# Designed miniproteins, single chains, continued (5), part 26

Each design is a single chain, and the fold is of that chain. pLDDT is the mean over its residues in the fold that is shown.

## One batch from the design tools (miniprotein)

Design m16869
Fold by ESMFold2-Fast:
Structure m16869 (fold): chain A 97 residues (1-97)
Amino acid sequence: MMSVVELAQQAVDLLRSTLQRAQQQNAPKSVLQIIIQSEATATMAYLQAKLLVSQGKIDDAKQVVINNLDQIIQDLQPHDPATAKQLEQIKQQLEQV
C-alpha cells in the first residue's frame, strides 16, 4: 500500500513534469502561473503531510493532501484536463489509504 507521503510526492512530481512540458510547448504565461502555483501548493501539502505522518496523524495528513488536490484539480481542469485526471487518480488512491 502506498503511503500518504508517497502519494503526495507523486502529485508534486507530476506537477513538476507538467510545468516542464508546458514551458517546452510555450504555454501562455497565465497557464504557466497556474501550474507554478499548483506545484507550490502541492509541495506545501507534501511537507505538511510528512510532518503530520511523523506525529502519527495519518487521517489529518490524508485530509490536507486531498483538500489541496481538490483545489489544484479545479484550477487545472480548464487548462490541462489530462493532468487534472491524473491528480484525480492520485486522490482516489489517497482515499483508499
Scores: mean pLDDT 89

Design m16870
Fold by ESMFold2-Fast:
Structure m16870 (fold): chain A 86 residues (1-86)
Amino acid sequence: KEEELKRIEELAKKLKEIAEKIPNERARELALRTLDALLAGHKAKLEGDEAAFEAARAEVARLAEEFEALPKEVLEEIERWAEEYA
């Protein structure tokens, strides 16, 4: 359990470092919040906290809707940035 949590925290740290490179500030904030929610959900699942897990799932869904609501030019900027990392 603790070893699994440590692996997930290290992965989240690396993903946050990548997310900090997103050129659009709003998109970067949404990406970082999504990573925080995913990490919180994983911790809740490991602890057996059903309520916290459902809250994290709801937050991820809400953040996904906010990403889809971003202006087309912001989404295109993220796509170009992601292409440079491929």
Scores: mean pLDDT 79

Design m16871
Fold by ESMFold2-Fast:
Structure m16871 (fold): chain A 85 residues (1-85)
Amino acid sequence: SEAELAAVEAKLEEALAETKAYIDSLDIPEEVKEELKRLVEELAALRREWARARLAGDEERAAELRARIREVEEELARKVAEAEA
């Protein structure tokens, strides 16, 4: 339902805000913070589309979005590791 989708999207937005606040609290260069926040925003958008695809029963689209989510998660993890080194 639209109400169920809205609840999922609200939780994803909360997670995004919390993650961005965490990034802003890190003792790393400002340009790296901006890059990490950009990747987290991309990840949040992909997760919203994945949730929509799942609720619509679009299994093929959900699988494609999940693969893209993994790629962005791996890029984010790599950037975090580089920034903390």
Scores: mean pLDDT 82

Design m16872
Fold by ESMFold2-Fast:
Structure m16872 (fold): chain A 100 residues (1-100)
Amino acid sequence: SSMFEETRRLQREALLLVAKAARYKRQGKYEEAEKLLEEAAEKLLNAIAERAGKEVTEEQRKEALELMRKEMEKILENPEEILAEIPDEELREELRKALE
């Protein structure tokens, strides 16, 4: 239970950072957006490392960052579809606010 709760928390935090990155990219703040994606990737990697009990490789860091960039592009393409997929009302509201 607690391990699943921690994984969900880190995934939630990563998603919020990706939404903020999408907003900054839309505003032309590319360097700030990239830093947020790197932070989101680290949160995702920490969730994986905690479950696997293994050190994170450089390849895994690159894959996580690419995944975060892909998620950001999905949000930029259709933010309303991404929001509609989120069953947690509180998270949905936080994401909508992060995208403003």
Scores: mean pLDDT 77

Design m16873
Fold by ESMFold2-Fast:
Structure m16873 (fold): chain A 107 residues (1-107)
Amino acid sequence: VMEEVKKEAEEIIKNIDSLTLDEIRQKLAELGRKALDSVEDPTDEEAIRKVVVPFLELARKVYEKALSLETDPERQALLAENIKTLKENIEKVKEFSQEEIDEIVRR
């Protein structure tokens, strides 16, 4: 259910200051798995898209929040790269295959 995914993303944002970049990546990967598991028909690309696109938008918001609070230039650069990659992946998901979705969610 996307409501739970949104709530967990909000919790990541609330606790962003206490999380390392690796912990953020791990939590987002777990959240992505949970989002995919909530798809009623995993063979229906349209049903998958309805879950994956909102999830990637939430992941982007998490990284954007992390970037807004980050003062270390090296971590700012790394977060900016992650945001750029997410924006590119959101565009790709519009024309994706199941294999490409799995790659995005798995890292």
Scores: mean pLDDT 73

Design m16874
Fold by ESMFold2-Fast:
Structure m16874 (fold): chain A 92 residues (1-92)
Amino acid sequence: SVSDLSMKQIDDLIAELKKQRDQGMPEIVIHGIIVYTARTLLEAGEYDKARYVAEKGIELFPKSGTMWRVLAEVYEAMGDTEKAEEYRKLAE
């Protein structure tokens, strides 16, 4: 399951999503997979992995308010309320 992904498997997933995008996979599908992966890891308490996925999501979709909101949710769960507020503002 997503919550059992190692850091290497996360890197392999991100690399595969980039390849699929270049081959014509709709960006909304790639975006949805990244959001789902980050939130599933967050719900599992895998905060370092959730942060890593969300940060990769921002690299791929820097103008996505949803992606900035996901990153804010991760930092909030980690107790970094200052960064959570900063990233929540970028989601607007």
Scores: mean pLDDT 88

Design m16875
Fold by ESMFold2-Fast:
Structure m16875 (fold): chain A 72 residues (1-72)
Amino acid sequence: SAAALKAQLKAAAAQYISLIDDPDEQKKVQAAVDSILDYADLLAAAGMDPTALLNDAIDTINAKIAALQAQK
């Protein structure tokens, strides 16, 4: 469901943000995720399926997490 994907994106974003030491970068990532969530809600309100957008965002964040973890 879209609600489950939104929860998954929020969880992935929280994990990614926890790997960033710079508070300004943390705020930028949070703002970007919030914008994606807002756009998903806009798509749903317009009668469109936000599933592809949410899956793409989750995959992108998970790839960034993997890249940062490879540096540790």
Scores: mean pLDDT 85

Design m16876
Fold by ESMFold2-Fast:
Structure m16876 (fold): chain A 85 residues (1-85)
Amino acid sequence: MEERLEALRKEYVDELKKLYEEIKNSTPDEAAKLREEFEKNLQKRIEEASPEERKVLQTFYRIDQEVEEALELIRAAIDKLEAER
């Protein structure tokens, strides 16, 4: 089971790196769609996973939510700074 959990972690990191790369080169609308797709795919895998794998995937989902919240805050800060010019 350890090999599968390690594979899941590596897969998640690779997918997150790919998502970050795509978001950097995307419009805001495209970035939002990429995030939504990533989240839906992760949720589906959680539902289909074994109990042990599910705990790891739930941790990844939590991290993804925290990253999305951080991006929203950064966006809001940019908008505020731009408006105060």
Scores: mean pLDDT 70

Design m16877
Fold by ESMFold2-Fast:
Structure m16877 (fold): chain A 59 residues (1-59)
Amino acid sequence: PLELAIEEALVNYLGLPKKEAEEIAKRWGEEGYKPEVLIKLIKEKFGEEAAKKFKEAIE
């Protein structure tokens, strides 16, 4: 499932606790899997540099 893949990416690339990664992935799924929403959620919770790092990691 897409949520599990994003959860793993958030843990591996940003070092987020599993629970926080699960909450972001779930919220992203509830918002319809829009790429811009995922980046916005990361930026709002962890800042602009974290969002940039994640964008670069998922290529």
Scores: mean pLDDT 78

Design m16878
Fold by ESMFold2-Fast:
Formats: structure tokens, sequence, C-alpha cells
Structure m16878 (fold): chain A 80 residues (1-80)
């Protein structure tokens, strides 16, 4: 399997970590995960938290909300 990882600092002060994994993960999978991370933060979901879903192309997407960018970077490094 291949993995793509994205990290985005959110206006809420939380940071989203997105992992797209499968045979051919894409930037579109990361974009779906980042959009979901923004929705979770906007809905007041506490960090640390996470969600897993299947993207439209069938790849697995993990979304993790971290309380800080430093913690988000540590999570991303552990997944790699």
Amino acid sequence: MRQLVGVEALPSGQTAVVVARGEDPSEADLAEGLARGRELAAAGVAAPSGEVFTAADGNEVLVILAPSEAEARAVAAAIE
C-alpha cells in the first residue's frame, strides 16, 4: 500500500492530520480528509480525536485532530 499525508493548521487552534492510503492515494483523497477535519473542528469536536472513512475512489482516509501543530507533526511522523 502507498500513503499520502497532509497537515493543516485550523482557525480553531487545532491541527488536522490526514492520511490517505491504498493502491493509488491522491491529492483529492487528502482534500476530502482536510474538508472533513475542518467540519469536525467547526462542530466543536475535541482534540485529540479521529475519524476513518472511504473516499469516493475507494482509498482509506484517516482524519486526526491534534491540539497543536507539534503534536500533529509527531502523529504524522509515527504514521510514516
Scores: mean pLDDT 79

Design m16879
Fold by ESMFold2-Fast:
Structure m16879 (fold): chain A 92 residues (1-92)
Amino acid sequence: MEEEIKKLLEEGKKAIDELRDALVNGDQKAALKAFGKIYEIVDKLVELGASESLLELADYADRQSKELADTDPRASEALRSLSEELRARAKE
């Protein structure tokens, strides 16, 4: 189970990176695909009770949001909203 959670966490970070790239490039299809991957990973982490990993993904998304705040406010806001949603899911 520990190795499964670690793999999901790394896959989640990769999916957030894919989402960031898609949003910055205006690739709506890639952004939708990345969101789908993120939600699939989040659902699995919730089922496993991996609240700490969900918070780590939320922190990762928040960091990406802050890095984009001055250069791409729309992408920044999308990543901030994702971070807030991940924190809410971690409290369940």
Scores: mean pLDDT 86

Design m16880
Fold by ESMFold2-Fast:
Structure m16880 (fold): chain A 79 residues (1-79)
Amino acid sequence: MKAMLDAAKTAEDLGNFETAKKVKEYAEKGDADGAIETLEKGAEENYELARKVPQARDEATKTAETIKKSAEDVKKSKS
């Protein structure tokens, strides 16, 4: 639970409000797999933003890496 809520807060703090909302919903249901999938999708969307918008590249890349790390933290908490 805590890892999913921490991940949702991280996504929210980075302005990824839709990702944060979905992860929080999965956390409330106890669905770690749904939370991980949502976080990985959010990371992919930020990597795509980095490719499409050169001015946002550094920020979007760091956001993607941070969200991806949050997904890994949820995976570790599941075992």
Scores: mean pLDDT 82

Design m16881
Fold by ESMFold2-Fast:
Structure m16881 (fold): chain A 109 residues (1-109)
Amino acid sequence: GQAALDEAIALIEELSRAKSEKEALEIARRFYMLMLRNVPLFLDPANNAELIAAIEAAIARTTNPFAQRLLQRLLDTLRQIGAAESEREAILLLIGEILRLIGELIDLE
């Protein structure tokens, strides 16, 4: 539980420091994979709210446009997960986002 949340916070910090599109996409993919492995943890309202606050803070201090774009994408996903009516709905949302990220990474090699 806590180790996965600590990893999520560390990935948000790494993403806020990303210098390239490829780096930002690779960090975001790691975050989505972490969510997929720990769906009940990210569906928890307290954990979801804490992560949303952390990402909003990261967006506010980030100047790199690729990092900002992927942080916003994570924020939008966490908001959608927080509003999901079932764990299955959250899983399908995460799979869709992971497939999009893989496609974007393939385009960059």
Scores: mean pLDDT 87

Design m16882
Fold by ESMFold2-Fast:
Structure m16882 (fold): chain A 100 residues (1-100)
Amino acid sequence: SLDLLLESARRTLERAREVAERLASPEVLKIFEEIAELAEQFLRAVEAGDLATARRLYEEILRLMRELESMTDNEEVLAAADRLGAALGLVLVEAERRAA
């Protein structure tokens, strides 16, 4: 289950990156690149079993996503960010459930 969620989250990140590169303004793309880098660090932390780091990274990702949402009205960019946030959240919930 966790391995499938990790693969799904990586695919969602790749799709979100494609949408951001195609449709985002340079300013929005810059924030998305920060989100993408933190998401990659988050996924590595989950794979390493470092759930404390993963949780902190997830909180920072959500903060940057709120900032991104304040900067764009592009529905496809917003939908891609929402899908990414949901995918990462599912990974964190499942990883914490397995660690308990």
Scores: mean pLDDT 90

Design m16883
Fold by ESMFold2-Fast:
Structure m16883 (fold): chain A 89 residues (1-89)
Amino acid sequence: HMEEVVKATEAYIDELIEKAKASTDPAEQERLLQEIVDEIYVLYLMGHKEAADRLYEKAVEALPEHAERIREMYEQAKKDVDERLKKAA
C-alpha cells in the first residue's frame, strides 16, 4: 500500500513533469525541475527513501533532455538532507 503522502507527491510530480514537457522557456523549465527535485527531497526527508528514488528515476526517464540537471539537483538535495538528519540525530 502506498501512503497518502507518497501518492499525493507522485501525482504532483507527474503534473510538474507534464508542465516541464510543455514549457518552451528554459527559465520556467529550470523552476519546474527544481520543484520536482524539491518534492522528491521532502519525501526523502520524511523517510520514504525508496519512493523518492523511484520518483527521481521516473523524472530522469520522462525528461531525458534534463537528466543531467535533475541528477545534479537531486544529488545536492540528498547531501543536504543527510547532513540535516545527522545533526538532528
Scores: mean pLDDT 79

Design m16884
Fold by ESMFold2-Fast:
Structure m16884 (fold): chain A 76 residues (1-76)
Amino acid sequence: DIDAYIEANTNPKAQEYLRKALELLERGERRAEVLRLVALAAKENGEPLWKDKTEEEIEAMAAEVEAREAELRAAE
């Protein structure tokens, strides 16, 4: 379970980001924001693909996801 994984995480900043992401996901809120928070958690955990990413790069990725989702929803 994702919640159990978050609680097992020893990095408190990563844990905070993941809990915020879960709250947004449960509320049906913005998917791009959820992805941004998960990416920030991965960066804080030192994950190989994320540890060297800047916050600006993560924000750019989230913005691309948001734009693509808007295009897909418009096209359906």
Scores: mean pLDDT 71

Design m16885
Fold by ESMFold2-Fast:
Structure m16885 (fold): chain A 84 residues (1-84)
Amino acid sequence: MESVREALTKALREAGASEEQIEEAVKILEEALKEIGKITGKDLSVDNTDEEVIEAIKAASEEKRKKALEVLGEAQKKIKEIVE
């Protein structure tokens, strides 16, 4: 199954992003997943699958899930600004 790192790297390369932009985007996502891991009590990294990340968030309490989704949304926004 494709890891979050592999999926993001593939998508950004197909979009014409530079290797430097890809590296920065992966770092942003890795920091976000570490923070989500702390919130949910799971060890999360860019080497996890999208399914594993989603399941960790879904398994969390309502308050922790809300915080995790806010962290993820902020990371997605930053990555979009790098690629656009």
Scores: mean pLDDT 83

Design m16886
Fold by ESMFold2-Fast:
Structure m16886 (fold): chain A 91 residues (1-91)
Amino acid sequence: SAEAERLAAQGNAELDRGRALWEIIRRGGADASPEVLAQAEASFDRAIALYTEALRLQPSEEFRRNLARARAERARFREDLRIFEEGNKAL
């Protein structure tokens, strides 16, 4: 449906934002603010929610793959964030 495709496109935009914000954190290191960290996590969470709703409206292999990718990237981001919060430098 057009609505499912619109939601998936919004999910793509949110995933791209999460990636861009995470890249700022990686490059800036000590210059990354807690607000940027929170925004990155929120973007990944919104991407997952949008893909989940798109998949609910239209069962599609493409939407399943997009959701799986977003979940994997959020999990990786959260692990990197956990290492950072424990005072360990992410490799």
Scores: mean pLDDT 83

Design m16887
Fold by ESMFold2-Fast:
Structure m16887 (fold): chain A 90 residues (1-90)
Amino acid sequence: SAARTDALIQQLRALAEDAITALKEALGDEVAAAFRARVEQMLADMEAIKALSGDVAELVAKAADTARGLIAGYVQQELQKAQEAAEAAA
């Protein structure tokens, strides 16, 4: 349903905001801003796909799941790099 698709997009927005906050604290404003720009483009692409047909709910849901995985993976990778850099500096 449209309501379910909207809920998934909103969940992804919330996850992205948490990731942006963590990246800003760990790596600074520039990295956080770059990540925000990437996420906003991805969300815009999902809204555009949703607008093309009422029958694309399955494709939007699959895209949202893929996006969640990419966001989580990127956050983990960047936090791991920051931790390794901090350990090397100590």
Scores: mean pLDDT 72

Design m16888
Fold by ESMFold2-Fast:
Structure m16888 (fold): chain A 91 residues (1-91)
Amino acid sequence: MLEEWAKQLGVSVEETTEMLREELRRQLDELVARLEAAGLRVTDAEVVGPFTFRLRVVDPEGVELVIEGPLGLNASEEAREAARRVAELLE
């Protein structure tokens, strides 16, 4: 999939991979910000697979929770949006 996107964009696989990683980091940062706004403290945040994240959070009472799931609420739509945006930027 990433290799096909790189060919469509006319760029190297490494450049396409970096742009997608940057978009995934933005999605993860937004999720962390929303959780912290809800009163949770994020102690660890990582991408563990394609469009998959893992977070360790502590609630206001000090209970530690582990949350895993897809990046973004509409992961498929967001992945397509990211690919489209990268194509637009590179022309």
Scores: mean pLDDT 60

Design m16889
Fold by ESMFold2-Fast:
Structure m16889 (fold): chain A 72 residues (1-72)
Amino acid sequence: SLEEELLQRAKELGEKYGAPDVALEMAKRAIELLKQGKVTEAIKAILDLGRKYGLPELGLELASFLVKLVTR
């Protein structure tokens, strides 16, 4: 459920920013880390990928969404 919600949000943000491949890469990397219990590293990975690809706003929106998911 959390993985499905994160993937759906990544799809929406990928469309909004014209970077569906980058958004999907962010979500997949975060999911890999979340499966290991590494919540802080998952958030950092999204932000780092956003910076790396010159899409910091995409990274920030997806990371903010992940924070909301894990703090429910």
Scores: mean pLDDT 88

Design m16890
Fold by ESMFold2-Fast:
Structure m16890 (fold): chain A 84 residues (1-84)
Amino acid sequence: SKGEEVLKRVQKLADEAVSLARKGAEDPENLEEYVEKARQLLTEASRLIKEAKEAGVSDETVLKANRILGQAEREVRRLVEEAK
C-alpha cells in the first residue's frame, strides 16, 4: 500500500541519517559535514510525511512515520552531543 511505501522510505531516510551522525561522531574533524547531511535526510523524511498526509495516507500511518522520524532526530542529537 501507499502507507507501507511511505513507512519504508521514512525508515530508510531515518536509518541513513543515524548512520551518518554515527560516522560523524567517530570522525570529529568531519562531524559538521556528516551532521548537515543527516539533517538534510531528516528534513526530506519530514517533507515525505507531510506530502503523504496531504495525499490522504491514513492518520495511523502518519503517526507511525512521525514516531520513526522523532526517534531518529533524538538519536542524531544524542550522537552529536556525545561527540562534543
Scores: mean pLDDT 88

Design m16891
Fold by ESMFold2-Fast:
Structure m16891 (fold): chain A 100 residues (1-100)
Amino acid sequence: MKIDLKKEFEEELSKEEPDYVKILRIAIQAVVLGDFPLAEKAIDYLEENLDKLIEQLKKEGISPEVVAANLRVAAEIAREMGFTDLADRLEKLADEILKK
């Protein structure tokens, strides 16, 4: 099946209880695939719902260090492609996840 990240993101936003970890994975994958507009929208949503993302990571036993490492790799890709603001936001999100 062809994975449509934009459709998956829109489907999560339409849910009463969105999967914040899935939105995080969509954001990282969007950066890897060069869909920076989608990555920016997903990061906007996660920044607005940061406490919910952190609680879900904790509840699911997902390592904050692994998430931060993945976000930092995505930030490097964004920076190399000239999306420096997005790169800074990805690094800040990684730092906030590690802090809590």
Scores: mean pLDDT 84

Design m16892
Fold by ESMFold2-Fast:
Structure m16892 (fold): chain A 71 residues (1-71)
Amino acid sequence: VDELMKQLQAVDQKIQDAIAAGDYAQAAKYLQQAKKLIEQLTKAGGLSQEVGDQALAQADAQIAIAKAKAA
């Protein structure tokens, strides 16, 4: 759980860095990695199911926006 939270924080930083650089294609890839980590954290009990579901929905919306900006 602690390791997964650390990995999620690292990926969140990479998403922010990619967005700041205007690399929306890379940001979309990191957002997909963040989704996988959120799913694993929810399964491991690091996030409640409700918080995990909300975070996944938000990530899907952000991926769609990033892909649109990258096109």
Scores: mean pLDDT 79

Design m16893
Fold by ESMFold2-Fast:
Structure m16893 (fold): chain A 94 residues (1-94)
Amino acid sequence: SVFRELTPEEARLLERAREVLEIVREAAAKASAGELDAAEAAELAAAALREAGRDDLADAVLRYAAGSASLDEILELIAREFGVSVATVRRILV
């Protein structure tokens, strides 16, 4: 196994991405429990993302729920939002 040190940028990205992931996971958990439908879950996630100042990600989540955006588009938006490569986002989030 190869251990790679996280750069300070990657560590900050992980912390910031964790907030975004927690928002999405909470909405998904409520949908999975039958508390919200898919559209309501997407609206909950989008509202929390906007409160966190992530308007582009909020719009992408709503478009993804409507079937008009792919997962790759969301990863590209995260990469752009945090100023990192898509490969870095995949290494940290996936």
Scores: mean pLDDT 70

Design m16894
Fold by ESMFold2-Fast:
Structure m16894 (fold): chain A 62 residues (1-62)
Amino acid sequence: NLIEQAEKLVEQAREAEEKGEYEKAADLYIRSAQLYLQGHAPKETVEELLKKAKEALRKAAE
């Protein structure tokens, strides 16, 4: 189930953020967005995850 896999990656991304692993968090958010897109999730869900990835990348860049 693509949606279940995407949800798992979002959980892992949150854990990475809590640990300050922002590059890892960004990668996990991008991967989850890709799985949600493949699973025909709403556009809003995909956009929210890509926004989280962008914010994580900003924090990684300092």
Scores: mean pLDDT 86

Design m16895
Fold by ESMFold2-Fast:
Structure m16895 (fold): chain A 83 residues (1-83)
Amino acid sequence: GKGVELAKKAAEKGKAGELTGDQGLDESIRAARESGKSPLARGLAEGMAGIAYGVGKASGLSDAETGYLAGKAGADALANMPD
């Protein structure tokens, strides 16, 4: 799915952020992994991250900024999902 691919790209940017100092993106990805949420909840969070990633790209944001927004949107969605 498109949302999963966009969220995965944001996660890859988060891993790259370890080398660039993008701490917020790394924290968002770590929080999502540590949430213990169901695969369905994670899938929805990935969809939300994909939407944020698309908006960031359309707005002309840098890859790091776009990845941060996507990761944050996904983490926020997971935090608010019941499981």
Scores: mean pLDDT 57

Design m16896
Fold by ESMFold2-Fast:
Structure m16896 (fold): chain A 80 residues (1-80)
Amino acid sequence: MSEALKAETTLGVAQLLIGIAKLLFKKGDYEGALELLEKAIKLAQEALKMAKKLGDEKLAKEAQETIKEAKKLKEEVEKA
């Protein structure tokens, strides 16, 4: 797998986990939502590191936005 494909795939998995976490939060599974959000943040941070090494500014911005979204949702779940 190329480094670029690995970075894109890693970010894609992080985004998928955020989507599942949103569904779990809506259903009242706060623990499950938090576990997936923590995993999504770690994956998005890894994708950001890879994007920066590749000089892929677009992917880096997408990863930063994904981290911000996951952290915001995590704060919402923790307040529930």
Scores: mean pLDDT 87

Design m16897
Fold by ESMFold2-Fast:
Structure m16897 (fold): chain A 76 residues (1-76)
Amino acid sequence: MVVKEIKIETKSKKAAEAAEKMVEKANKSLKEKGVDLELKIETKVSEEKKATDEDIAEAVGKAAEKVNEALEEYKK
């Protein structure tokens, strides 16, 4: 099994949770496809502020981008 770490910095805990759920879904998809790759997400909350929809969308977008990078590295 190959393990890849994905690091996401967010402005709120709620945005971090959204990014974590996105990576969980990616891991489930990889397992269903028989890909021997596990993604581990590490989230860092840099500011203790209330989440906005934009903060959540940005965190999820960054997580998706990192997932795609890990998949491309795994294929090589």
Scores: mean pLDDT 77

Design m16898
Fold by ESMFold2-Fast:
Structure m16898 (fold): chain A 59 residues (1-59)
Amino acid sequence: MQDEIAKRVAQQMADSGFTPEQTYKVAKSAAKDLGLSDKDADKVGKKASKINQELIKQK
């Protein structure tokens, strides 16, 4: 579940030209809205940020 949130947000943000830092914030907020703890939301944000970074490098 957390991995799917991270991938979905990362792909959407990469397609829109947003940075890894912006992707981290959006993914963390989405995870918190779904009821995840601050710790788990931070993990989702960091994972999404890394996926976004890889996607923009492979443009």
Scores: mean pLDDT 79

Design m16899
Fold by ESMFold2-Fast:
Structure m16899 (fold): chain A 103 residues (1-103)
Amino acid sequence: TTVIRATAVFGLSSEVLIPTPTGTVRVSLYPNGILEIQNLSKETLHVKVYLNGELVGEFTLEPGQSGGFYLSEEDVPATLTIEVTPEGSDEKYVGIIDVLPFG
């Protein structure tokens, strides 16, 4: 399992790249709390999003596809865990993002 950890600030734009064997997953946090998860790899990916350990989103993303999640200001500070599993694989690629309040 590959794990990366990053810090983001709610209300600011942030980008986190999760490496996979055939590319990356781009995780974009927008100032309005929109979290976009884009499959920039060559494989279909199964993506699970956890907020403070609780499953809040699940997507199957083909190459180039995006899924979204809305993070509320009242949820921060929070830890987002994004688990990525390529289709037909048991190996996980994980991004952990600590989201801090602005100010």
Scores: mean pLDDT 85

Design m16900
Fold by ESMFold2-Fast:
Structure m16900 (fold): chain A 67 residues (1-67)
Amino acid sequence: STLTVTVLGREGDTFTVQLSDGTIVTGTLTQIGVYLMLRYGLSPETASALAARLATAAVGETITVPV
């Protein structure tokens, strides 16, 4: 299975993202990564890769990760 993460906004070190199930998450890259690991079962490796991609992502960009 896959989860999509769409960047809605960024202010400083805080991101707002929308997930494929419609959930909106706001937090730092670490907070978002931990949330996705706990809620969706992302591996630490996948969460780390997602954080790296989010750090360089533009608003409106969608990132797909395995879950």
Scores: mean pLDDT 87

Design m16901
Fold by ESMFold2-Fast:
Structure m16901 (fold): chain A 99 residues (1-99)
Amino acid sequence: MTPEEEARRKALRDEGAKAGREIAKEVSNDPLVQEAAGYGLGLAAELDPSVIDIAKKYKNKGVGVILAEAMDHAVKVSPEGEKAAQEALERYREAVKKL
């Protein structure tokens, strides 16, 4: 990967993470839920930027549904997205256990 491509991927991840946290704040005041949504949407956006638009479309359905829809879309567009979606869900579960 070129340094320029690496920077672009990081920017997409940061944008996805910000969108995830903002959407999560509308349905949950739990900072852990907000961070989990940010992490998951950040990973999905790095693989497929259009997941941010998917998340905005489903924002009123709740954080779990938004994350699931975004990850499902990423997997359909990029097979590598399946691994990223599984890792995001695992980190969410691990974070919940640490509470």
Scores: mean pLDDT 66

Design m16902
Fold by ESMFold2-Fast:
Structure m16902 (fold): chain A 58 residues (1-58)
Amino acid sequence: SEAIELLAKKYAGFTPEDIEKLVKAYKEGNEDLIKEIAKKKGITEEQAKNLAEAILAS
């Protein structure tokens, strides 16, 4: 429940362009870009990966 709540809050804080960039970075295995996006959005790398996985599962 906390994970879903956090993902919803972080998802709402992302623009469509940020989401596209994150998902692309995740699919390409670009760890450095995932870290950069996470840092800019104030989330952990792990949270960014979990967000990308949740989006891809939708």
Scores: mean pLDDT 74

